# Designs tried in a protein design run: designed miniproteins, single chains, continued (2). Part 12

Each design is a single chain, and the fold is of that chain. pLDDT is the mean over its residues in the fold that is shown.

## One batch from the design tools (miniprotein)

Design m4388
Fold by ESMFold2-Fast:
Structure m4388 (fold): chain A 105 residues (1-105)
Amino acid sequence: SEEEEIRKRTRESVDLFFEPVREALENKDYEEAIELLEKIMAEIKELVSRSDDPEIHELLKQAEELAEKAKKAIENKDYEEAKKYLEQLKEKVVEIYTLLRLKGL
């Protein structure tokens, strides 16, 4: 279906979008990983601000909570915990971008 194709392409785009954060974590460049994550979240927040959809805003709130958990894990140099929260964050971002794309945003 068109929705399934949009979701698949969105997941591929989100994976690429988060790749620099993953690479920084693997290289133990924790300060760069935090900076890149904050930059990604700022871009998502700007895009969501263009939508009046309460569901998209609730997903953003959940994504922000997961980003803060990931950031705390990175600050503690807990690679496995950071990776876990980043994967959960990516899933929320896939949902946000899929909904935005379905609405022509």
Scores: mean pLDDT 87

Design m4389
Fold by ESMFold2-Fast:
Structure m4389 (fold): chain A 104 residues (1-104)
Amino acid sequence: SEVEKTVKKIKELIGLGKIDEALELLKKNPEAAEKLIEELEKKIAENPDDAIAWFQLGLGYYALGKYEEAAEYFQKALEAAEKQGDTVLAEESRKNLEKAKAKI
């Protein structure tokens, strides 16, 4: 479906570090954001240490205007990234956590 193609493109943009582009695509496609959230909640239930999945979940909630939930998930992404020594993901998670907090 077009929604599935959009979700795939969003995941690709995040993997490339194109976070602002991924966020704009999520904002323009709320059905894709909801689909991504559904898939990620299932993934996190199976692997709660998946820092990238927590980060992607934060972006999905942020795109839907759910800033309190977005902040919680960016915080979990930051904690998981720091535990794993992923300094790039930790920095991006912190940056997006502060953006979400500024919207509350």
Scores: mean pLDDT 89

Design m4390
Fold by ESMFold2-Fast:
Structure m4390 (fold): chain A 74 residues (1-74)
Amino acid sequence: SSAQEQQLLALLREYSKRAQEAFDAKDIEALKELTEETLARIREIADPNDPLTRLYMALVRHETEELIREIEES
């Protein structure tokens, strides 16, 4: 639904802000905790069998993996 999509987009914006804060602090543990929290919240909002929901979950996982890699390669 449109309302569900707006909730997911708001959650992704919150994730992006908090991920940037953790990245700036070079806090890998905070990034991992944020990712698990965000994925759990996505599952509460939306059906994980929905293709769009799976896409959002994949985007969160991918972004966290890239941020952790950047910290470790620094």
Scores: mean pLDDT 87

Design m4391
Fold by ESMFold2-Fast:
Structure m4391 (fold): chain A 69 residues (1-69)
Amino acid sequence: PLSLEELTELVRQLAEAEGVPLTDEQAEEVARYLLEHPGISEEELAEVLVALGVPPEAARRIARLLLAS
């Protein structure tokens, strides 16, 4: 399993690849949510990203990549 720091960096990198400016604090919030909700769906994770200001299309792609094993 990835650490909080490793997940935060992964979230940040995936958001940058989609052209979305996420702060370190926002990326950590997403990473922490993932660690607190094992088994979260792609749709639910995308909703969390949209709530942080990520466009819906980018949120879906980021959520899919984060949940890929």
Scores: mean pLDDT 83

Design m4392
Fold by ESMFold2-Fast:
Structure m4392 (fold): chain A 74 residues (1-74)
Amino acid sequence: VSPEAAKYAINGMMLLLAGEVARWFGELDAAREAYQGAIEDFEKALKLSPDEEKPLIEKWLQRARAGLAEVEAA
């Protein structure tokens, strides 16, 4: 994995966690921003990652998208 791909994956995971926490506390604007940031970072990580790592990053990306959809439905 390139250092750049790892950076985006780590940032995406941190933003995904922030989005989950914000959503649990009803901070919907903060949750939306965090999930959107996680989606962007995971998409960049996916583009830069080898094929064997893509399925794992895709799962994180799907979780971030699901979280955003839950916030948008609230």
Scores: mean pLDDT 83

Design m4393
Fold by ESMFold2-Fast:
Structure m4393 (fold): chain A 72 residues (1-72)
Amino acid sequence: MTEDELAGAAVAGVGAMIEGKTPEEAYRLVRQAGFSDEAARAGAEAGYRMKQEGKTEVSGDEARRLGLEAAA
């Protein structure tokens, strides 16, 4: 997957988790948005990690960074 694809998936996944969706729901939404399975898993994981860290809000730039870190 590309860095841009991963970043987009992370923004979508983090947004879904902020709205109270589960990691599985976040994964499905990112997949429906046209991202690959690998990118969607990384995006959902980024959102889950954000919630574990106690963050209730994150900027688009932070979501992008979280997605890149989740894929590393």
Scores: mean pLDDT 75

Design m4394
Fold by ESMFold2-Fast:
Structure m4394 (fold): chain A 80 residues (1-80)
Amino acid sequence: SLEETIEKALKTVDLLFENPEASFAEIAEKVGLSVGTVAKIENLVFTIEEHPEISDATLAKAYGLSQSVVSALREYVKKR
């Protein structure tokens, strides 16, 4: 479901920030995502931080994620 996808994406962000030395494979196993999806989420988070002016719709298209997932990640990152 979309809600489950959002929860996994937010958990991925938590693990990336809490364990910066953890491999993408370790994080992927913990959240139940592919290594490629974990890498996409990390790159997307850095893009949001560096380019806050880029719209959620544009990022969703560029990263092949739903706009809802991108919006949830943006709001979550802002609270850190």
Scores: mean pLDDT 84

Design m4395
Fold by ESMFold2-Fast:
Structure m4395 (fold): chain A 78 residues (1-78)
Amino acid sequence: MLKEVEEAGQQAVSDLRKALEDPKHFPSAKKSVDKLVDLLTEAAKKDPKNKKIYDQAKDLALAQLDKLEELVRKKEEE
């Protein structure tokens, strides 16, 4: 679980950076963040003592995706 979450997190960061530079990569970034959120949700179920840490990581990942979507939209409008 932890290794899969870490790998998904690294992939999400990489894909978010690519989407920030080129809007065509936004679908890949969304998919990577969705996968990370799913893995964090499963990790919280299997390790409830650390649920707050996983929930915080989910909130941060979703906030970054929302911020990226807003920035991508502004670049498309300019």
Scores: mean pLDDT 79

Design m4396
Fold by ESMFold2-Fast:
Structure m4396 (fold): chain A 73 residues (1-73)
Amino acid sequence: MAAELIARARRALALGDLETAERLAREAYKVASEVGDREGMAEALEILGEIAYARRDHERAEEYFRKAEEIRR
């Protein structure tokens, strides 16, 4: 379930494990997308944005946050 993957991704991000966080967030996005879970897709994109920001890729982080906001509208 996307919610479980999202929770695990957030935990990995909190621990500084960016590789695990990214893998789980991408998997969450795929699962949410396959079932039409727009909120799950948006949450996964927000986590990907936070990961990009932690990697100091501010442009990519902004893109992820913008896509998440767009999906919610």
Scores: mean pLDDT 87

Design m4397
Fold by ESMFold2-Fast:
Structure m4397 (fold): chain A 78 residues (1-78)
Amino acid sequence: SPAELDAAGKAAYAEAKEAEELLKDESLSLSELIAAELRRIGAETEAGLNGKKLLELGVTPSPETQAGYDRYLAALAK
């Protein structure tokens, strides 16, 4: 449902932000940094795809899901 897609998008956006904060920790080992970056990429992709699906259904995403979609599009442009 659109509500479930939006809830998943919000959760994924929050997880991407948490992983992004972890990547600022200079005490992390290389393996921990790789794990955090993979988590960030996965969560950002999930938020983006859920936002895209809502828009394709003609449903306005929540601000958090929309922010996740915008970040996903920006990442694809790099």
Scores: mean pLDDT 84

Design m4398
Fold by ESMFold2-Fast:
Structure m4398 (fold): chain A 69 residues (1-69)
Amino acid sequence: MDLSSFPRLTKEELSSKIREIARALGVSQSYVTNLLEGKAGIEYDERSLILFEGLSEGKSVEEIVERLK
């Protein structure tokens, strides 16, 4: 996984946000990571764009979670 796509976030900061999003959605951290990589499957493909856009723009975890629900 190439985390260099988010230069405003360190690898630690990105991992922390992924964990918070996963907990807020009631899903595994791996699920959120797969969404970000576009590997979540057909049903969740559009959600990958929402997650990537939110993280790239520095949106709060709460705002990202609302768009993913």
Scores: mean pLDDT 68

Design m4399
Fold by ESMFold2-Fast:
Structure m4399 (fold): chain A 79 residues (1-79)
Amino acid sequence: IDEKIAKVDALAQQIIDAIKNGASQDEISRLSMELVDAADELLNTLRSQNKLDLAKETEERMIEMLREISKLLRESELS
């Protein structure tokens, strides 16, 4: 589980860094798809282990990360 959480956090940070460094839309899109897949795998793993409270907290944290990424995209004129 810690490895899956770390992967989601790393992908979110990689997207933020890519946006700040002026990466291509293709690269940002690829990283965003990887983040969605990693997040889905993490949430499914937590639910399958009956860690429903942690799954809810993780989902809420992911929503906040996505809002931050969206804000950065708008600020970088990529919106």
Scores: mean pLDDT 75

Design m4400
Fold by ESMFold2-Fast:
Structure m4400 (fold): chain A 62 residues (1-62)
Amino acid sequence: MGRELAVRITALAIRIIGDAIDGKDPDPSDIAEFEELLRQAVEEGILSEEEATRMLERLRSL
């Protein structure tokens, strides 16, 4: 069931965006974990592969 996974993805995205707003470089481990959680969300049918790719691109471009 993907609700906990969706919550973890959202919390991690907020953390990465918050760090970027504060002028901090994103933690490579946070980006890697976010990518892995997106893969799991696609596997569980929470996100499409296209949606996951767009979310990852947005965070990497911060």
Scores: mean pLDDT 77

Design m4401
Fold by ESMFold2-Fast:
Structure m4401 (fold): chain A 67 residues (1-67)
Amino acid sequence: SMADLERAIAVLRAAAEASKESETVRLAVRHELGKAGVPEELIEAVLAGDEEAIRRAAELLVSKGVY
């Protein structure tokens, strides 16, 4: 649903910001997105705060039912 997508975008955006201040959060985000099947290049763009990448990763997570 669109509500699920909006939530996923917000969570990924917050995780990307937290990753700038915490290596533990950065490693956890890499691990979880990798487990969910998000490509490495897309994970790097999400961690860099790229809004288009955050949306694409969020769409992928919603399509897989991963939260």
Scores: mean pLDDT 84

Design m4402
Fold by ESMFold2-Fast:
Structure m4402 (fold): chain A 76 residues (1-76)
Amino acid sequence: MGRELLEKGLEAAAAGDLESARRLFEEAIASGTASPLEVVSAAFYLLALAQDALLAGDEERAEQLRELALEILRLS
């Protein structure tokens, strides 16, 4: 369950739906079934998306993605 919720969260983040991504990540972590490695991997993927956003000139999106990655690491 936790891994599937993390995957859905990453899909939402990639699609630009940061609100859904945040909720899905919070559910994954709260479930206790996502492994620390899965959470760390998700955070690194969000940082990669943040870098892509910066390269595209979307500084606001990049900061939102970075904040989400750090929040996930804090909650795990």
Scores: mean pLDDT 82

Design m4403
Fold by ESMFold2-Fast:
Structure m4403 (fold): chain A 91 residues (1-91)
Amino acid sequence: SKKEKQQKELLKLLENKLKLKLPELTPEEQELLEKYVKEMKELIKKGASLEELEKKLEEFKEEMAKLTKNEEEAERAKRAQIAALKDIEKK
């Protein structure tokens, strides 16, 4: 329970600090984001450690980077990560 509270607080802080609205994502980016959100929700429900969540975030970052090939696309991938964390925090 303490770890869950800390994780939720961290996600909420990231969401509130950034308050970014994402640009329109490609279908491939949307599919990857949905997959990431589902997997993160499963990990949180399972009581995953922060290390496991960080590994999942890094995997998502790598996969999004494969879909992006320039600075604008990299910025979009970053915003997609923030949105994924925000969607998980929404409950």
Scores: mean pLDDT 63

Design m4404
Fold by ESMFold2-Fast:
Structure m4404 (fold): chain A 84 residues (1-84)
Amino acid sequence: LVEELKKAIEEFLTALANKDYKKAIELIDRVKELSLELIKKGTKEELEAVKEAISTLKNVAENSPSEEVSKKAAEAAEEIEKAL
């Protein structure tokens, strides 16, 4: 599951680099789902991976040229943080 989250983040960043904002938005939902599953397990490694995902989503929310991606990333980061 940690590896699935890391892969989803990598695909998300790749989609953003390619300006594929539709795919990036879908991957934000996947990052959120995987992060919420990892929080339920609550091990140190799993929580660390989730914190890295939150950091990435916040960075994208601040720096994305797409308003839709920025808003979606900010909302996902907030929902994940509330579950921690």
Scores: mean pLDDT 83

Design m4405
Fold by ESMFold2-Fast:
Structure m4405 (fold): chain A 87 residues (1-87)
Amino acid sequence: FKEELIKLAEELYEKVKPKLSAAEQDTLEKLLEKMKKSEDFEEIVKYAEKMIAAVYHAGLKNNDEELLKLAKEAAKKVKELVEKYKK
């Protein structure tokens, strides 16, 4: 679970990085590091959701449809991973 969620977060960051300011990149990098250091399922999910929210807010601020789409797709994948883990 943790490895799949981190991979999803890393893939999201790589795709959005060229479209983000240095401050926005720093925010995502810090959230990704918190995910890697956490051993609590709820904390890892929380940091992933915060990362997705940051991408979504960047998309709204920059009127970037691709950032909005990537955030929505990542949110769906996180939900699917959480549902698999609950089983």
Scores: mean pLDDT 81

Design m4406
Fold by ESMFold2-Fast:
Structure m4406 (fold): chain A 87 residues (1-87)
Amino acid sequence: GEELKKEGEKLKEQGEKAEKAGNLEEAAKLYEEAISKYAEAIAKGYSEAYPKLAEALKNLAKVYKKMGNEELAKLLEEEAKELLESA
């Protein structure tokens, strides 16, 4: 649980660096990988990963919005909200 969360946090930090550098496609990929790690941690019973999963979904939504995909960004923002309301 905790180890998967830490792997997700490291991937999220790499995604933030890529986003700041203007590498939006790489940032999206890194955030998707972070989401995968947080989701796996939750599947293994590590509920402390829910806020981190929601944060990574919001970061991915921001990247898609910057890339012009506002519809996908809205869906990701709604998913993040639902996760926090059901946790």
Scores: mean pLDDT 85

Design m4407
Fold by ESMFold2-Fast:
Structure m4407 (fold): chain A 71 residues (1-71)
Amino acid sequence: MQEDLDILARASQEAVKRLAPFIAEVGREARDARKTATTPEQAEQIAGDHGSRVAGPVAKAVREEEARLRA
């Protein structure tokens, strides 16, 4: 149990590290878009779009790093 959680945590850290430039760029684009938001609803939509753009690539990278660590 704990070893599996440790592998997942390490895989997540390595995935985020590998995707750091991509995450930084998407974050910068989201921050720039947020500066143009004139309502709280627009800001929430921008945050949701940012999360969606990051979630897929991060999940894929985590699975790849887990496979590597379990090999």
Scores: mean pLDDT 78

Design m4408
Fold by ESMFold2-Fast:
Structure m4408 (fold): chain A 61 residues (1-61)
Amino acid sequence: DLEVHIIPVDKDADLNKVVEALKKVPGVLSALPVPSINAVAVVGRGGEKLKEQSEKVASKF
């Protein structure tokens, strides 16, 4: 039941800092920067709640 969520990140945010923050979210198994679209790919388990929590964390940057 592994899922991938694309989490948009502000253009001026440091993607590497967002990746490290997202790795700390419960249910996240991996996080990868996607600089070409200003996003982080989050791999984990938690469905809609995992996506929402990841988006909330990313929005702080």
Scores: mean pLDDT 83

Design m4409
Fold by ESMFold2-Fast:
Structure m4409 (fold): chain A 90 residues (1-90)
Amino acid sequence: SMEDELKELGRRAAEALREAYQAIGDAIVNGKESVEKLREAVDRLRELADQAEEFGKKATPEQKEFAQSLVDALRAAADRAEKVIEEVTK
């Protein structure tokens, strides 16, 4: 069902967000050594945001609103991670 699909997207988003913020912390502490893992986290966040945005196109209004919240959270985390990569790689 679309409810099950949204629940699965939410679970994957929560996991990706947790891993991304751990990787951000690692990059701040360890510098360049942690950049590759952080770049991988950014890619996952961007991919999940695109998947959530595509889900929103076929969803009910209520599901679309929640999917948009996932998109916003995932893209904000990716943008933050990219700024950390930029600062660490200067």
Scores: mean pLDDT 88

Design m4410
Fold by ESMFold2-Fast:
Structure m4410 (fold): chain A 71 residues (1-71)
Amino acid sequence: MSEKVKKFKERLEELRKTSLENGASRAEFQARVRKLVSDHIEEENPSMEELDQISLVLGEISERYNEELAR
């Protein structure tokens, strides 16, 4: 995994943990995620291949957040 994708995964995992601890709704979490994705793409200028990996990481962590909210 590239450094840009690793950095995104770490940032998104921290956002997931913080959002769960703060009792953020699904809508609030999704709003924060959209901002994080936009900021990361502008900051890191990932390649098309790295963007595909970022999309996979985003899907995985968002699914885990929804599962934890359902508990």
Scores: mean pLDDT 82

Design m4411
Fold by ESMFold2-Fast:
Structure m4411 (fold): chain A 70 residues (1-70)
Amino acid sequence: DVEEAARRAAEAKTFVETLRAVGSLLDAHPDDPQGAADRLVAEVERLNPEKAPEVKAIADFMVFVRTLKL
């Protein structure tokens, strides 16, 4: 799951493909979106470090939105 999402994100050629990879992983881990995001970013850094900052920014933002409580 995390490995497959990281592969999709690392191989993504468009911003939309990266969004789908991150979003799908977080949707699959509603009980621990932060843990899923951290593992995703670490794996992307190993596969394609050039894309790690973009994936981290997207994942951090998506986790923040999902965990935000008013």
Scores: mean pLDDT 81

Design m4412
Fold by ESMFold2-Fast:
Structure m4412 (fold): chain A 90 residues (1-90)
Amino acid sequence: MKKEMLEKVLSKVDELAEDMVRELIKELNAPEAVFEPSVEKAKELLKEFAEKFVEMRVNKEDSSKYQELSIEVYEQIKESILKIAEEVEK
């Protein structure tokens, strides 16, 4: 079922968002104060990605866009961390 698949993917979003943000903060040398707001933003982006991923898989359409969406979400999370870091430093 589409809903059950989405719920399973969404349950992993918390872990994935925290892991990605932790690694990006260390690589970008951003202050720890950006962690919580960055994780919340990453969860929003990953949830939207998860919903589109589930729909594409159920419909078996645009599977070629899966990698593009993954890269786009990663870049959006990274940009969000940098913007939040600028606000926190000021």
Scores: mean pLDDT 72

Design m4413
Fold by ESMFold2-Fast:
Structure m4413 (fold): chain A 86 residues (1-86)
Amino acid sequence: DEIEELQKRIQELIREAAELAKVMATGSEEERKKAEEEIAKIEKEIKELVEELKKLGASDEEIKAGLEPALEELRKVGEEYAEKIL
């Protein structure tokens, strides 16, 4: 099932991004730089997969509701890190 496969992939990417976001707060300079680059790549991939789900008939609300908790967690960790450097 194409939709199920895409949903699983998006969820996996979100979990990866959340783990990398933790590295942004606690890792070394090199680890943080690499995590930042990987998070940006993952975010782009998630957006592309979300558009594919929409084309397959998934509603915007359903997709957004499923992604929002993980995206909020990612922003919280990333925002805390960004605030510390300000």
Scores: mean pLDDT 70

Design m4414
Fold by ESMFold2-Fast:
Structure m4414 (fold): chain A 57 residues (1-57)
Amino acid sequence: DELAEYADEAKRAAYETGQAIRAIGLLLDGNLDISESLARMSEDLREIILKAKEKFL
């Protein structure tokens, strides 16, 4: 079902966005350990967060 696949993709994107926001929040609070949030993201989103970590730190 094409519509169901689209809905699942949107839910995944929302979840991954939440994990990315959490990781950024931890970095802004001075926490360097974001491993748990990174483990719950897609590879593409993980790369974006790691680049952000390098830029902020």
Scores: mean pLDDT 69

Design m4415
Fold by ESMFold2-Fast:
Structure m4415 (fold): chain A 83 residues (1-83)
Amino acid sequence: TEEEEKEKIIKEAFNVLKDENATAEQEAEAVNKLIKAKPNVEQQEELVSILKEKGVSNDYIKKVGEALVIYNASGEFVEVVAP
């Protein structure tokens, strides 16, 4: 189902973000996949928590949040580039 595919994408993307060996490009790809998967509020909060723990800039977190809002509201995808 679309729900099962969505949850699989979210799980795989979180695994990339939690991997200490992931490159900045792989992390950005995982963030963009998460945005397209339309994560729920709990999953969005987990994403922000992981990014803060990784020490990414507040500007990067803001861009991710804006991309999530835009995609959820309009279906327009705004790509987040690596920091």
Scores: mean pLDDT 82

Design m4416
Fold by ESMFold2-Fast:
Structure m4416 (fold): chain A 84 residues (1-84)
Amino acid sequence: MSPRERFLQALARRIAEVRERVEALLRAGKVTPEQALELMVRELTAAVERLGAEFGLSPEELAAAKRGAVAVARELVADIVAEL
């Protein structure tokens, strides 16, 4: 498996873990949708930085992955809120 494929697989696993935690917090009424988005953006961008460093992403690839993580965070929070 290439370093990029390993990065994407590890990131997908982390996204699933963070999504499950954020969904549980939203369902329990412990966070607002706005707080859930802030938490998701923070967790996913931190994961991209950590995994990007581990798997040797270029600065350009890292910047693109961070932008992607923010977009994914917005979509996932919107999806969870729509299911509540």
Scores: mean pLDDT 86

Design m4417
Fold by ESMFold2-Fast:
Structure m4417 (fold): chain A 100 residues (1-100)
Amino acid sequence: MTADDYYNQGIRYLSRGDYEQAIYYSDQAISLDPNYARAYSVRGLALYRLGDYEEAIRDSDKAISIDPNYGLAYRVRGNAYRGLGDFQRAQQDFDKADSI
């Protein structure tokens, strides 16, 4: 499988609410392509859904460092900041996502 194949599997499991499988397939995509910004965002979203807010922020930071115009990464990071009670950083990320 390609990194894109694993990323697409991650999306399928994420949409089903199977966050552990979404993380597994995102890990496989990242292993094949460590600069796959979208795979970090899928893993970050799955981590956010599991309540792992700090891990979700780390993956979102990595996705943004690779692709600063990937709006989903800002939205995931904003949701994770909100989960931690950092409403100011959350709003900054949501505003950035809406501007992309």
Scores: mean pLDDT 91

Design m4418
Fold by ESMFold2-Fast:
Structure m4418 (fold): chain A 78 residues (1-78)
Amino acid sequence: KALEIALQIAELAGPVFEEAAKKGDLSGLVEALRKAGLALGVPEEELEKIVKEASKKPTLAEALAYMLNKIIETVLKQ
């Protein structure tokens, strides 16, 4: 189930994430994951909390890993 959700996120966010990464657009990377989470049924209020917590992480990699893990965890609980 977790792998299935991760693959769905990759399918939904992958192209937008690649474009944002090429531009060095941190906000675009975060937005791509937020939209993928919303498409998978994560409530908008929970996504805003996840984004806010991710923004506190010291590195981009940690922020993105946090968002991915929390989106997967939230979808699995549904």
Scores: mean pLDDT 75

Design m4419
Fold by ESMFold2-Fast:
Structure m4419 (fold): chain A 85 residues (1-85)
Amino acid sequence: ASLDKKHYEVKPGEKITISGSGFPPNARVTIELLDKNGNVLKKATTVADANGRFSLEVTVPKDAVDGTIRVYAGGILAATATYTI
């Protein structure tokens, strides 16, 4: 499983589309945006399609700083990316 982008350039409060492929078909996908210290700032959930793809619009928290994006499939860490403000 992988994200379509490995790095996102974002603004606080911005809506970004996180997408990926190679996930289990119809799996529950959980996305977490973390700060540089590993604190979870935002959590969102979607479902992968029958081809193992997902796309989800997520609002970057207004207090966001540089950090990481973690993507879980079925509770298992499947993919990561980074983001900068």
Scores: mean pLDDT 82

Design m4420
Fold by ESMFold2-Fast:
Structure m4420 (fold): chain A 87 residues (1-87)
Amino acid sequence: SLAAALEALVAEVMAIYEGLDDPAEAAERIARLLEEFLRRHGGEFSDEQLQTFLAGAQAVIDALRAGAPRAEVLALLEQLRQQVLAL
């Protein structure tokens, strides 16, 4: 399901974040993960869900590049997941 895929995505993003010390490297790898997620699951999204996902994904990448703390990155990912699933 899309819900299970988004839950797995949050876990995968946080694993990359916690495994890498360089914010720029983490942001690049997470951007590629998000692109791969859209390649695999993009067809499951409504137009509104896709727009919401893209906006939330950009916020996550921007926060990672800025060196945001773990709690902020996790909150943005959970907000993305909840907003997409509420549509």
Scores: mean pLDDT 86

Design m4421
Fold by ESMFold2-Fast:
Structure m4421 (fold): chain A 82 residues (1-82)
Amino acid sequence: GREEAVKGAEKALEYARQGDGEKAVKAVEEAIKAAVASGDPGLQMAAGVGALALGVSRTVGESDAEAARRGAEALLKGIEGA
């Protein structure tokens, strides 16, 4: 649950830093799914915020790497607050 979501988000940030947008997006989507699958309402809220940040970034035309970075950072901040 929490550990898988954190690890997935950290991997997404590493891929984003390397410019691998495809792997970065996949990693943040897997982290979001892990947070949702946890059944923890705080983690599910964090997943929602991460998904929104990812989606908004893509909608405004940011790169996949930047969108994944925003999604992963939002997810991690949400998890720390849960």
Scores: mean pLDDT 85

Design m4422
Fold by ESMFold2-Fast:
Structure m4422 (fold): chain A 82 residues (1-82)
Amino acid sequence: LLEEARARIEAAAAEAPAEARPRVVEAALAVVEAAAAGASESELAARITALGIEALALGVAPEVVLRVMRTTEEAVEALRAA
């Protein structure tokens, strides 16, 4: 599940600028890892919002930001349903 989440997040961020991509992927994976560690729903929502703001600030296109955020949310949902 975590390995699949990583691969999907990397794929979602593939169109991000090369210099921004590792930071965005790392931030998204941190959200998934926080969910795995039992972070609250409110904390996860705040982390996903921060991820979006950071990605936009790094010059990632809005459609790519939304894709990364959605992929991260889906990974969190899959993990919490397990």
Scores: mean pLDDT 83

Design m4423
Fold by ESMFold2-Fast:
Structure m4423 (fold): chain A 70 residues (1-70)
Amino acid sequence: MDPEVLEEEVTESLAIMRASIALHLPSSTKEDLEEVKKYIEEVKAKLKNPESIERLDEVIEELDKAIAEL
């Protein structure tokens, strides 16, 4: 596996994990979710893999929905 591709996959997985934790943690504030969304958007901007970008787009939509409910 190309080390660059592996780094992107790891970065994607960590970003998704961070967002998942924030979304499911009862103590998450609106500010916490907005900060995580900003981080995911920054990660997405650096990725080259279309599948990874699509997965992060789905996570951003989940964060937007959660933020709107708070």
Scores: mean pLDDT 79

